# Designed miniproteins, single chains, continued (2), part 24

Each design is a single chain, and the fold is of that chain. pLDDT is the mean over its residues in the fold that is shown.

## One batch from the design tools (miniprotein)

Design m4798
Fold by ESMFold2-Fast:
Formats: sequence, C-alpha cells, structure tokens
Structure m4798 (fold): chain A 67 residues (1-67)
Amino acid sequence: MKEEKLKELREKLREEAKKSGYTGDAIQRAVEKAREELKQAGVSDDEIRKAILETLSEIAKEKRKAL
C-alpha cells in the first residue's frame, strides 16, 4: 500500500509540474500537497523526503529538456 501511494504521488507531482509549465511556485505547492497525502497514508518523513527529492531531480531534468 505505501509503495503504491509513493509511486502515485511521484507521478502526480510530475504531472502537476508539466501542467503548470514547470514554475517553481507551482512545483512547491504540488510538493506540499503530496507530502500531506503521504503523511496521511502513514509513510515516514524520511521516505517522503527521499521520494520528493528524487522526483524534483527528474522534474528539473525534464524542464531543461523542454526549454
């Protein structure tokens, strides 16, 4: 269950970044929302932090290719 939630929210975060045009503000809002949902699902803060950092790295890479 927790692994599935992590995967879903990582994908959702990436989708939100694309829809928002990769703006820093929009990405930060999506990150905050994902953190809340993962905490509610019982995922540890450490796992949430790692998943978000990895996703942000991928978003930065995609943004560089899109621009």
Scores: mean pLDDT 75

Design m4799
Fold by ESMFold2-Fast:
Structure m4799 (fold): chain A 67 residues (1-67)
Amino acid sequence: DPVEESRRLIDDMRDYLDNARRKGLEVGSKMSTPEEGKKAMENTVNNSIQNVTNEENNLSNLLSLLS
C-alpha cells in the first residue's frame, strides 16, 4: 500500500543520509591535501543531503494529500 511504501522510502532516505556522510568522510580522506579533502567531503555530503531532502519534501507533500 502507498502509506507503507512511503514509510519505507523515508527510512531508506535516512539511511542514505548516514551512508552519504560516512562515504563523504572516506572520499575526503583519500584526497592529496586535508583542505582539498575537506572540500570534496563537504560537496559529496551536501549533494547527497540536498537530494534526499528534496525527495523527503516531495514525499511529505504526497502524504499530506493522502491523509
Scores: mean pLDDT 68

Design m4800
Fold by ESMFold2-Fast:
Structure m4800 (fold): chain A 61 residues (1-61)
Amino acid sequence: MEEALRKLSVEELEELKALVERIGAQEIADALARGDLATAQRIREALEKVLATIDRIIEEK
């Protein structure tokens, strides 16, 4: 995963970050709408980890 992300340009990483944030927010909203707090929490944790990884790789470039 991380090695594949390192092959992307800064512009591609920023676009991916925006896409991941948008999809993650929608999935969290959908989980909350159906009362699935456990799924919403798992998605939030996964989203935070993915965004932190993307931010770190952008900073390294």
Scores: mean pLDDT 81

Design m4801
Fold by ESMFold2-Fast:
Structure m4801 (fold): chain A 89 residues (1-89)
Amino acid sequence: AVNKEALEHEVAGAMHVIAAAVELTQKEPDLQAIIDHLEAAVRHYQAAVDAINAQANPSALDLALRRAAQQAIALLQAQIAALRAQLAA
């Protein structure tokens, strides 16, 4: 079985990443809206990590989900930093 709370946060995070990607495809993309969606995704992925860390006996699937969330957080934080630098220029 997969941790349902962690899975729900992973889905919510992915939906925010999709929303950011949709905004990026607009003729005049709103960089602040993209940043806001990516920051929301990071918060959801962090909540997924926290839910699995609170679990006494995480399954192999839970550990794989935690690793995927941690990798997503690192990538998204780098993207947010780059976008914020562009917005401040």
Scores: mean pLDDT 91

Design m4802
Fold by ESMFold2-Fast:
Formats: sequence, structure tokens, C-alpha cells
Structure m4802 (fold): chain A 94 residues (1-94)
Amino acid sequence: YLSEAEVRERLAELEEWVQAQAAAETDPARRRELLSIAAFTRLMLRELVEEHGRLPRSAFERIEELTREAVARRVPVDEFLARLQAVYAEVRAA
């Protein structure tokens, strides 16, 4: 488990990395997609940790990996959102 403070710290690091990728992106449409990926990742992780005050490390790692795959264009944004929602539902059901 990660505490709320640990999740917020790691999320800030992940967001900073995505913002750096967005700043390096020359396509305005792709830059907007990257910022949306960061926003959805933040929303889901915050909601999950706020509900229980802690988050399974495996859940954070899955969301982080999915975010990194979407940023690297290995997963399209619509598939990223679907997979992110599936992880969210799985964690909420546990």
C-alpha cells in the first residue's frame, strides 16, 4: 500500500514527466492529448486514494505504466481511457 502522501508525491512526479513530454511536443493536438492523459490519471488516482486513505502499490504501478504507454503512443487515448476505467472499477470493487 501507498499512503495518500506517497500517492500525491508519485503522482506529482508522473505529472511533471507528462508535462515535460507535452512541452517537447510540436503537434498542438497531441499536446492537448498528453495534457488530457495527465488530467485523467490524476483524477482516477486521487479518487481511489481519497476513498480509502491508501492505494495498493500494484494499482498505482498499473495506472503509471498505462499512462507511460499512452504517452509513448503504444496505446491510443480511447484505449487508455477504457483500460484506466477498468483498473478504477477493479480497485473500487476490491
Scores: mean pLDDT 83

Design m4803
Fold by ESMFold2-Fast:
Structure m4803 (fold): chain A 86 residues (1-86)
Amino acid sequence: MKVLILGGGGKKGTEKMLELKAKSAAYVTTNPASQGKAWQLGWTVTTDPEEALKNADVVGVGKSNKELVEKAVKLAKEEGAEIIEA
């Protein structure tokens, strides 16, 4: 089952993504520091929530970008993904 983590850009969101031990993980962010962190963890980095949700079991999205969060939540509901807030 696919999972969306709200707040994936922060410490708590990252911890939740790691706890799920997913085979594939993606991070939806435009923040360069968050991109570097995701690459260090071996996660796919994208700015498109739709691409992330189609290609990864666990998707994190940063809470600071409200437009990306809203789009990710809508798409996650359409895909039947579980939504977790960190």
Scores: mean pLDDT 75

Design m4804
Fold by ESMFold2-Fast:
Structure m4804 (fold): chain A 65 residues (1-65)
Amino acid sequence: SMDDIQLTIDMFVEMSDIVDEYMARVQELRAALDPNSPEFQEKYAELKAEMTRRSQELLDRFRAQ
C-alpha cells in the first residue's frame, strides 16, 4: 500500500541520517588524530559500535510490525 511505501521511505531517511552522522564523525576523528594511533583505533571502534547499535535499533523497530 502507499502507507507501507511511506513507512519504508521514512525508515530509509532515518538510516541515511545515521550514515551521514557516521561519515561526518569519522572525518572529524581523522582530522583530529593519526589514523595509525591506538587512540584513533579505540575511538573508531567505539564509534562503529555506536552506529551499528543505532542501525540495529532502527531495523528492529521496522521489523517489529
Scores: mean pLDDT 84

Design m4805
Fold by ESMFold2-Fast:
Structure m4805 (fold): chain A 91 residues (1-91)
Amino acid sequence: SRADLVRKFVALGFSQDEAEEAAALLESAGASDEAIDYLISVLTDGRISPNDALRILQTLSARGQPITKPTLEAAFDGQPTVFDDIRAGVS
């Protein structure tokens, strides 16, 4: 449920407001369980910050892109992707 997803994100270092926004973006995009599990795994491993994850989700939503595990892998693992312009902004 959305409430369960929000609780998980708060446990991973999101603020309450950020967790609610991230959960809403995932629901609106129809994100698969595999995509959500991948996102939780990379956050748990500290491979991406909550702030960077939220920024990427916001951009995927703004572009009308589906939130899938391959799309998140490409964006989060620093691979050359359509989302490189977002990641470069933190350098």
Scores: mean pLDDT 75

Design m4806
Fold by ESMFold2-Fast:
Structure m4806 (fold): chain A 96 residues (1-96)
Amino acid sequence: MEEELQKLLDSIHPLARAYLDELAAEGKKIREKYGKKDPFKAFVEETLLGIRAMGAVLASKYAESEEEVRAWLERQDALIEKNKPKYEKFIEEKKK
């Protein structure tokens, strides 16, 4: 199990790995900025980072070229950025 997880991590494309490292740094900043002051905002932001991280792993697994990995990550980031205000509004409306 642990050795299989390590093999998976080692098999992640370098571009996807760099992207994951950036997401990890972003998550730390979100926790420091919102953590105890606005836990709900921290939860929303970290959930979106988790979705992006999952997409990066899938891109690394299924993309056949470096260009496809890059295109996947760029399209994913654009889609998240475009829909983030709609997601935040939806959650805000459901929270009263």
Scores: mean pLDDT 75

Design m4807
Fold by ESMFold2-Fast:
Structure m4807 (fold): chain A 100 residues (1-100)
Amino acid sequence: SDEAILEAIEIIEDALLRALTLAQEAGDEARTAFLLGKMREFSRLAQEIEELLKNKAPREELLKKVEEMLKIVEEVGRAMPELREYLERAIREARRILEE
């Protein structure tokens, strides 16, 4: 459902925002810059999903964009090993919701 897609996107956004907050609180300028770049990629995909939803695009096209968002979370997990388990849980929860 469209609701499930929006819920999955919210989980992904929360996970990325938490990673960004931790990098900012640690004063890690390079990691903060990396995460801001990933947040821009996420925002672009979110805007693309909003346009697809407005145009009543097939669910399969929406799911492709959400999978691209999930790949961003996987990349952040690889760059931030200390958050890897947390981010992998977020990915699993988002995928679980999408399968409902």
Scores: mean pLDDT 87

Design m4808
Fold by ESMFold2-Fast:
Structure m4808 (fold): chain A 61 residues (1-61)
Amino acid sequence: SLEKAELAIVIGYNMGLTPEEIARIAAKYAGLSEEEALRVLVGPLKQKNIDAAVENLRAAL
């Protein structure tokens, strides 16, 4: 679900998971491929921009 994917981004970031780990978990909940999730999420997460990561996730669906 999208809600679980968004929570995975927020919780994973606060737990100190890597951008790549967060993207894979979010992909599983959102029904995205791991490749697509890495493409849209890793950049914003490396920049510490959680709002942009969530916006990119929503736009990819």
Scores: mean pLDDT 87

Design m4809
Fold by ESMFold2-Fast:
Structure m4809 (fold): chain A 73 residues (1-73)
Amino acid sequence: GRAEEEERKRIELAKGVARGAAIGAALEAGMTPLRVRVEVRGNEVVATVETDKGVVTARVNMETGEITVEVRL
């Protein structure tokens, strides 16, 4: 139904934002992205980027719109 379509669109947008934020942060830190994983956990989308120098994690809260990025060298 219409509600299911809107929910899927919201999740796909959040996945794109999380992936983009994590990759962008890795590149800005001078890291080379090697692997990208995106997972949906309730109201949160988590993107994890494994790089040549460490791991970057971006979290998007779909309820609040908050984006949190963590870089581990």
Scores: mean pLDDT 84

Design m4810
Fold by ESMFold2-Fast:
Structure m4810 (fold): chain A 73 residues (1-73)
Amino acid sequence: DNIRRAQALNQASDSAQQSSTSSQQTSMQYRQRGNDNPSNRDVYNQMSDDYDQMSRQSQDSSQQLRQQAQQII
């Protein structure tokens, strides 16, 4: 069923976009904690960079899933 497959891909895309947004927010929070706590800045900056990378990967996945859904409508 192409309609159900497209709906599943759109739902997966929405979930990936939500994950991207959450990871970006977490990245910014860790960056801020690094600024507020200079003694642990390196740890917080590394965590911030890790979540920023996860956010980008989730955004890319969201876009790919959305494009696949559009091709199956």
Scores: mean pLDDT 86

Design m4811
Fold by ESMFold2-Fast:
Structure m4811 (fold): chain A 85 residues (1-85)
Amino acid sequence: PLVIVRVRARSEEDVEKAREVAKELGKYASKVLPVVTRNGLVYLAAEFETKEQAQEGMEKMKELLREAGLEVVEAYLDESGLAEE
C-alpha cells in the first residue's frame, strides 16, 4: 500500500524540510518515492509492505511533518498502489 501526504509549502525551506522527512521515512517504509512539488504543495509518498504498516507509516509521516512545522493538507492511503502495474 502507498501512503500519500500533501503538505503546504510557503517557502523553499518548507520544501527542504519535507525532503528531510522523506529521508527519515526510509527507516520505516519499504520504498520512499521522490518528493514532488506543484502549485505550493509538496507531495510525499511512501510504500509499505502491509496495510497495518501503511497506517502506522501515515501516522509517523504526520508526526514527522508536524515536528518539522509543516502544514498537512491531506493524508490518505492509496490501496490501488498495492496492485503493481
Scores: mean pLDDT 77

Design m4812
Fold by ESMFold2-Fast:
Structure m4812 (fold): chain A 87 residues (1-87)
Amino acid sequence: SLPSREAGEAAAEAGRVALAGGKTAANGAGGAIGSIGGALSAALAAGAGRPEEEIRAAIEGARRAGEAGGGEAGGEAAERAARVAAA
């Protein structure tokens, strides 16, 4: 079966998103590494029974690293990952 016009349009949209994603991925690599560091710091602080203020600071650090690489969405994803790691 041949692709429908709708399938062709979806493929074109996917191509545009992939090109945009490629540019974001290069900038996001540094943010991803920083976000992982922040998440690990949050997990270690929680595991060591450190004050909640230190755990929150590590989570905020992860968010800022994510924002630097991926903007608001990158920051939100990094914060979520750090909160899960600290739980």
Scores: mean pLDDT 63

Design m4813
Fold by ESMFold2-Fast:
Structure m4813 (fold): chain A 75 residues (1-75)
Amino acid sequence: SKEILEKIRKLYLEGKFEEVKELLMKEFGLSELEAELLIGLALIVRGVLLASGASEEEALEEGAEKLVEEASKYE
């Protein structure tokens, strides 16, 4: 559901990574490791963009988009 993906995005932007992990596991059937890897990927994207001169806001938003994009592949 787009509604669940937007909730995940909002929680990620708020830094509520444990709640993001719980929703990924509950709603998409991901293992704890798979959920942690998706969150880690979003944080890597943020870190790369910050290192490249992006603003903290741009880097955080792009990390959130990457998380939602990858999560959407699990339905």
Scores: mean pLDDT 84

Design m4814
Fold by ESMFold2-Fast:
Parts: sequence; C-alpha cells; structure tokens
Structure m4814 (fold): chain A 75 residues (1-75)
Amino acid sequence: GSNPLLDAISDGVPLTRKPSELEREQAVAHLEKLPESKNPEIQKQIEVLKDSSKSLEELNKAALEIHKLIKELSP
C-alpha cells in the first residue's frame, strides 16, 4: 500500500490519515538518505515526524514543509 507520509513528502499530497509507526520510520529513513537532510530547517521537520505524539495536522504541516524545502533546494 502507499505510504501517505512519503506521498506528502515526495509529491506534496496532504495527509488524509495519521501514519503508522512503520510508515513514519520509512519516511524518516528516506529523508535521512537525502543530502537535503543536512539542512537545519528540514532537520527540524524530521524531528516532528519522529515524534509519535504529534497530531495528523502537525505531521501534515511538517511533511508539506519538507516537500517545499526539498523542491526549493533542488536545482
């Protein structure tokens, strides 16, 4: 099945549900392999994704901000 958090990060698609722990771990692992993960603003948003207490709205905001920042940093 599609990971909604990866869809938000890669394609800018808003989250329709709270991701599972595995989906959060997959998204964080994906981001940490990217050179953009060294950007301090992206690192702040990754810390939000690592926090299992965050609401759907907070996770969606963080994922879409990561999408925006990666798009702006890519040539």
Scores: mean pLDDT 82

Design m4815
Fold by ESMFold2-Fast:
Structure m4815 (fold): chain A 108 residues (1-108)
Amino acid sequence: SLTVSQSPAELTVPEGGTAVLTDTVTGDNIIAINWYKQRPGEEPELLSINGVPVPGVPDRFQASRKGGTLTLTISPLEREDSATYFSKGVSLEGSVTGAGTKLTVVPA
C-alpha cells in the first residue's frame, strides 16, 4: 500500500516570505508523484509532475523530487497562495493522495 506524509501540516507565513513544503510518498513501484494546489470551493490545480513544474505555473513556485520525497518552495509568497498543497503518489497498485499542508499567507 502507498502512504503520504506531509510536513508541516499547517504553515503561516507573511506575504513576501518563503514557504517550504515537503511530502514523502512511501510504497513499492512509485511511477509518479505530483504536487497540487487546492483552494476552498475549487478543483485541485496541478503544479508539478515528478518535481517538474507544469506550463503556466509562476516561477516563484519551485518543485523538486528525490526518490519518494517532494519539496515545493514558494518565494516570494502572495496572498493568493493561501491554499492546501498536497501530493499524489501513483504506482502500479494505484494512487494515494495526502491530506497536505494548509498554507496561510498573512499581510506583511
Scores: mean pLDDT 80

Design m4816
Fold by ESMFold2-Fast:
Structure m4816 (fold): chain A 80 residues (1-80)
Amino acid sequence: SKETIVIHAGIILGTAVKENKDKLEELFLKNPKYLAVTLKAIGVTKEMLEDLYKLVSRILEDPEQKEILKKAFEKVKPYL
């Protein structure tokens, strides 16, 4: 189901952010417009991104990582 896909994607992304903060900051915060174009190309909608953000935010415990993730999502959303 769509919910199962979003949950699995959220767990994978949350784990990746938790373990690879520096790499994900470089990839996702360096050019949010380019990231948005890539996400659109693979069929990601604003609604999917918002659901994914909520799930990843629940997995992350570090307030600094949550803030970085929030800023990344807020910068990407306008271009979706």
Scores: mean pLDDT 70

Design m4817
Fold by ESMFold2-Fast:
Structure m4817 (fold): chain A 70 residues (1-70)
Amino acid sequence: MVEEARKLAEELAPKVTERLKEQGIEVSEEQVAGAILEYLLGVSPEEIAERLGISKSTVSAVIRIAKELL
């Protein structure tokens, strides 16, 4: 479960990070991977934002783009 989610997050993170940069959103690929992983594990967007030190709007953008790539 967790290992499969981690692998998926790592595969999606480069593509999601690229799209976020095109939208002018500055995040690291590591933060993006972490946000996708926590989302797949059922963590709330607000808690993900607090854990990773990014805005809730950025977390929402990460989740939206990740869903489009699934």
Scores: mean pLDDT 82

Design m4818
Fold by ESMFold2-Fast:
Structure m4818 (fold): chain A 100 residues (1-100)
Amino acid sequence: MKEQKALEAFRKLSEIPTSIEAWLDPEVLRQALLEIGKVIEYDPSLMEFIEPRLKRIKAELEKAGLLEEYRALVREVIEELLEAGEISEEVAEKLRELLL
């Protein structure tokens, strides 16, 4: 049901930070990437609600001149999550495609 999907997306969106400062915090970014990774693995249909937020954050970071710092941090966090075995190679590739 569209309403049920919207409610699930709303709950998942509450786990994803809205401020660019949060996306430059390694601990906050790590948790955000873990939650997005779970969506990619277990409920990819919810990505249609998450992708617009990620695009907006990326655009805000670009406008602030922080896009390259953000990209470097995202690459580092994805590598750490892979080394820890917390995400699969498939999820890591999807996160890079989506966030970089």
Scores: mean pLDDT 78

Design m4819
Fold by ESMFold2-Fast:
Structure m4819 (fold): chain A 78 residues (1-78)
Amino acid sequence: MTDEQEAERMIKRAEELVEQARAEKDPFDRLVLLGIAEIVLTVTIIANKDSTDPKIQELVKKAEELRDEVVRLADEVA
């Protein structure tokens, strides 16, 4: 698996977790799902932040934007 494919897979997993969190009615379970999504996105950003590949740089920006959304959603639950 290439770094690009792995980054895409991780971002997709985080997107799925965010969708699950939005549908979740239990505030604790929602926060757990958002927390896992934040960890997945943070690891993806850190692993790829020094990449000079423009495709990977765009994926890192997408991950950063999604992580910002996750943080905002977690703040709304609190």
Scores: mean pLDDT 84

Design m4820
Fold by ESMFold2-Fast:
Structure m4820 (fold): chain A 88 residues (1-88)
Amino acid sequence: MIEEAERKLEEIIETGAKKLYEAEKEKWNAETEEDLISFKKLAIDLAEGIKSGLLEPVTEEGKKIAKEIEEGGREARERLERARREAE
């Protein structure tokens, strides 16, 4: 169902954003809610397959997490597209 596929994509974004923030926060001096929102936007872009270019991970851990979000988001988007086709 569409709702389940959307929920999985949301989980990937939320989990990925928090992991990116924790991996990168010291290098970016990121201690504000605005910084966390920026990492959430990055996670959304990565999961959707969009390159924002505004904020990129600089740590090796952050780069690995970004790749995991991108791959997981791709799989979730493929499931969402299939669910949408079944609903049409």
Scores: mean pLDDT 72

Design m4821
Fold by ESMFold2-Fast:
Structure m4821 (fold): chain A 89 residues (1-89)
Amino acid sequence: MIYSVSDSMSFYNTGISMINNGNYDDGSMYIMTSSISMVINGMNDTVNSMVNDMNSMGDVHTSNMITNGMSMSTDDMISYGNHISNMIS
């Protein structure tokens, strides 16, 4: 399911909170779900900022996953977002 902009921002904030609490794996999944949903909603500048933040933290793997998500077709992005949502819900 494609999330609203508000829901995408909520997923991002939840992911950051999870990482800060030491739950890096689940937090990264929330951030990736947010990123895919933001790209689908046309928020490319926000997603580019997130890529830069992850690179600054040395998390090249999550940065590459976000960048790959930005390059996906709409159908592939929806499929990927649903997959991640099922893993974290």
Scores: mean pLDDT 62

Design m4822
Fold by ESMFold2-Fast:
Structure m4822 (fold): chain A 94 residues (1-94)
Amino acid sequence: SERAALDRAAFEVAVLISEAKEALAAGDEQTAREKLLEALRILRDFARSHGREDAVAAVEALEAQLRATTDIQAALDLFERGARELVDALWAWA
């Protein structure tokens, strides 16, 4: 069930990133931020519940990077790349 749980988490994160892109296209920066934070929470909760300490650290790094950028479009592009890298790392460990 760990691979099934990871597959579900990866799918939910992809949906949230897609929704964040739609929100930005509509000019809704606040909704985009909420969707990205939700995606980080899903990844963090998964990593913590499975004892994946390195993955927790990677989520914390993405959160810090998201907070440091004032350009939400640039933050979204960096976040999408980082989230894909995180999911790939979790798959390699599952």
Scores: mean pLDDT 78

Design m4823
Fold by ESMFold2-Fast:
Formats: sequence, structure tokens, C-alpha cells
Structure m4823 (fold): chain A 100 residues (1-100)
Amino acid sequence: SMKELIDKIIELFGKYLEAKTEEEKIKVLQEIAKVLEDAGLSQEEVASIVVQLETLYDLKDDPEAAEKALKYFRKVLLKYFSKEDTEELIKGIEELLKKA
């Protein structure tokens, strides 16, 4: 289901934020990519989402920059997901970033 997909992406992004090595980070991003591919997204759509998640990780210690990146990510997600699913994913990611 789409809810299971959203919940899995949020779970994996949490693991990405906790990753201590580049190898662990790459592995988690590959798992996110596979989950999105298995849900029927194209390689270009998957790459678009993954790049935004990497950007949010890079900005995790800058709340103002992270908020701007989340607004852009919301626009990206609305191309592929419903408004409801997009808001659930954004909320989940925002809560994880506040704890990082």
C-alpha cells in the first residue's frame, strides 16, 4: 500500500540519519531507491527523491536551510504522490530532522 511505502521511507531515512559511515549511508539510500523502484517509480523519479533526501541530510544541522529544502522536496513529491501521502512523508521526515 502507499501508506506502507511512506512509512518505510520514513523508517529508512531515520536509519540514514543515524548512519556513521559512508558505506552505511550508501546502503540505506540504495534500500530507499529499491523501495521506490518496487513501487513503480522510474529511475529518474527515484533519483529526484534520493537527491532531496541527501540534501536534507547535508542540511540537518541548519534548521532554516533544512526548512527551505523540505519545501522544495514537498514540490518534488507532489509530482509523484497525492497531497495526503506527501504531507505524511514530509511530516515524518521533519520530525526525524528535529531529533537529529
Scores: mean pLDDT 87

Design m4824
Fold by ESMFold2-Fast:
Structure m4824 (fold): chain A 78 residues (1-78)
Amino acid sequence: STSFATTLRRLADALVRQGEELRAQGNLEEAIRSYEQATIALETMATILTTADPSKAAQAEAEVQAGRDRAAEVRAEA
């Protein structure tokens, strides 16, 4: 449902903020885990939106890709 997609987006945003804080503290392992969890939430959101509201699918897919790129960047720095 669209309501669940909104909840997943908010969860992903919170996990990204947590990951940024952990990264700033030098806790790269936990930062990577937070970013990966955020990416999973965004992937689930994108799947829901592709079915429920296809007009937003492209934006959701772009957010998933940005999440994957962010996790990969931090992993490369670890």
Scores: mean pLDDT 80

Design m4825
Fold by ESMFold2-Fast:
Structure m4825 (fold): chain A 83 residues (1-83)
Amino acid sequence: SEYGKEILEAIKNKDWEKLERAVKKIIEETEKEPTPPLEELRAIVREASKKEVEDLSPEEVVEAVKARYKGEQLLKEEYLKKL
């Protein structure tokens, strides 16, 4: 649960170094129990990569999350530029 919160906070702050460290921790520690932040992470990774979090390296998980989050931000930025 704590590591999942670290991931979501790192995404909010666009701190990709913290995100990579948090992803490494969540993969190592959360094999034992699913948390709501881990379930959200699984949904993002599954949609972006068509793979499960457990089948990816921490670096691949970070890239999938970055692609998803940046995609949503770029879409909002392009719509805001027309105002």
Scores: mean pLDDT 60

Design m4826
Fold by ESMFold2-Fast:
Structure m4826 (fold): chain A 93 residues (1-93)
Amino acid sequence: VIGEPPSEEVQKVIDEVEERLREHVESNPVLREAHEKGLLEFWIEIDEEGNAIVKATINGKEYDLAKAEDFASNPESAELTLAVLTAIAKNAL
């Protein structure tokens, strides 16, 4: 197993997305409670094409949300995705 680290450009996008996700979790009581209970986890995976993909796991179910670049550059898409996750998390609580 030889994995190359992500490029500096990809790593910067990952860092930005992780910061935004943290802010959204802290500002949303439902997402915060789900995260504190271990029902909600966010993570970023590099796919076979080399794209960073934002993912979430809610109550053991994995969701592909968006490419990290799209999540960082499109606030409306990010907010809509987080609204859907909030509804799913609320039903899991």
Scores: mean pLDDT 75

Design m4827
Fold by ESMFold2-Fast:
Structure m4827 (fold): chain A 134 residues (1-134)
Amino acid sequence: SEDERQLREADLHMDRAVRLIFQAVRTFVKTGNLEEAEKLLDEARKHLDRARELVEQSNLPPSVKAERLEQVDALHLFVDAVLEILKEAYEKGEKLSMKEIFDKAYERVKEVATPLQKRFLEDVKKFLDFLINP
């Protein structure tokens, strides 16, 4: 159905956002280039905005919409937490691993996240950990 296509497209945009978050952190860890990392995180936000639009404009059941919108919001919070951690590390000249950055970001978001958002971000974090050590 059209709604199933919109949901699939939204999920693909969320997947793209997670991969861009990974690329941003990898770029920062390998090069120290905060500006390029910020650019990649801004692209992640654009994909999340598109995912939100697709979900909101769909005729999906209200419970499915609510769940997907909470997941989009969780990824926005995660992007913001990652950016703040990268800025702090840059200002201090601190050398963090990719795993340390993702762990710190998860802990920050966990404090304000709903139970659904926490479970979703735990799965996101497992995927990011896999990308570091496949």
Scores: mean pLDDT 91

Design m4828
Fold by ESMFold2-Fast:
Formats: structure tokens, C-alpha cells, sequence
Structure m4828 (fold): chain A 105 residues (1-105)
């Protein structure tokens, strides 16, 4: 499967990441761009897994993510269906934020 991302500003990325982190109950260093991007990437991939009703494996990501974040995402065996994060993601991250290709497991 494939999704095309929408380009958003760094300030908007930080606002969404902070909202997701707060709703999911974890602390986020907003000054760390990689932590912000990883938070957004994981949240969006969990959203895709929840919509598929099954874990997903990422096969390709677009160039809008930093190299470190791309390596992190591609290094994961699977992104699971995430019920604790599902509510936060539905509320705060409705749009794709990066290009991704994935397989439903």
C-alpha cells in the first residue's frame, strides 16, 4: 500500500507531536527535531495499522523525513495496532505527514 504525505511546517509538526505525546501520556523534548519527527512517524504508522486492523511493515519512506528517522522507521519489524495511542492519533493527526509504502501483515 502507498500513502502520499502533505508538507507541513516545523512549528505545526511540533504542535501535533506535543498534542500526541500529551494525549498518549509520554514526555517529548520539543527542541529535539528527531524526537518530534519520530513521534509523528510512529503515530501516523500506528494510525495506518489501526485503519488496516493489522500490523504493518514499512518498505519505503519519502525524503521529507530526516535520514535518522527514516532508518528508525525502516528498522522496525512491524508497527502494531495501538489501542492506547489510537484515540490520540485520530484526534491530532488526521492527515499523512510523509510519503510511505507499507505491507499489511
Amino acid sequence: MEVKGVEISDEEKRKIAEAVAKAAGFTLDLSNEDEVEITLAVAYLVKLANEAGAPIRVTEVGDSLSERVRRYVLGQVAFPVGKPLEEAVKKHLPKPIFDVKYEVL
Scores: mean pLDDT 73

Design m4829
Fold by ESMFold2-Fast:
Structure m4829 (fold): chain A 85 residues (1-85)
Amino acid sequence: SPELEKMLKNIEEDLEYIREQVRELEPSLPEEAKRVREEIERVEKLLEEARRTGDMRLAIEADQEAGILLMHVSVLKLEVEQREK
C-alpha cells in the first residue's frame, strides 16, 4: 500500500541517519557502535519482512525500534561530547 511504502521509506531514512551517527561514534565508543549496528540489522530484517508480507504491524514495530535507536545514538553522542570537554 502507499501508506506502507511511505512508512518503510521513512524508517530507511532514519536508519541511514543512525548509520552516519554510528560512524562518528565508533572511534570513541567501538563496542556501543557495534551493538547499534547489530540492532540496525535487526530492524532491516523487520523492514524486509514487512515489505514481503505487506504487514503494517511489522512496519510499526520497525518504526518503534528505529525510534529507540535514534534516542540511543543521541544519548551516546551526548556522553562523548561530555567526555571530550
Scores: mean pLDDT 87

Design m4830
Fold by ESMFold2-Fast:
Structure m4830 (fold): chain A 80 residues (1-80)
Amino acid sequence: MKITAIGSDGTEITIEYSDEDTIEELIKKIAEKLNVDPEKVIKKFKEIAPDALSVKVSDIPDPILKDLVTYVINLALELK
């Protein structure tokens, strides 16, 4: 599956994910596309939503998933 989201700076990212991917794996993919250390993004995300990392992407409705991807893009850009 694919999702496209746009960060607040206009950065457009398309992420490919599987039904078995967790939010943690999704964050890693976003960070890698933005050339940001995935560990830094995961650490920051954990400060905000510690229990969310193990949630499967397939369990999240598409509109909420797009908002989550946008949020993570913005978080990664702050750590660039």
Scores: mean pLDDT 80

Design m4831
Fold by ESMFold2-Fast:
Parts: C-alpha cells; sequence; structure tokens
Structure m4831 (fold): chain A 80 residues (1-80)
C-alpha cells in the first residue's frame, strides 16, 4: 500500500540521518497518495521533524521526503 511505502521511507530516513525515538505525528491517506509526518531525536539530542509523501501516477510512484534537523532542511525525491 502507499501507506506502507511511506512508512518504509520514514524508517529509511531515520536510519540514514541517525534519528531515534521516531513518532508518527500525522497520517493522511487517499486513493492515490499517502503522507506521513514524524518527529524524533538525533544521537546528540537534536530535534528532528520530517514528512514523507507518496503519490501514484499510473504505474509510477513519486516519493518526496523533507526532514529538518536543528533548523537545517534536507529534501529528497525519488521515482519508483
Amino acid sequence: SLRHVAEEAVAELAKKYGIKDVKITRLEEGPDHARLEFEGTTKDGKKAKGEVEVRQEGDTLHVRAKITIDGKTVEEERTL
């Protein structure tokens, strides 16, 4: 499901950026999209916030991720 893809993306981002104590703070689902917002803490105690959006267009999935750690924002996008 698109929700599952979004949840996997959150787990991948948490591992990549060293975020622990991940909490999903918002979930939105639709027929062709899923969006998750999450919070967590880095190993050095900094606050992390992020969002992941998955959209389906035909047989293509567009995954967009945005994460902010200590006021610095990183955006990632991929097509599946």
Scores: mean pLDDT 83

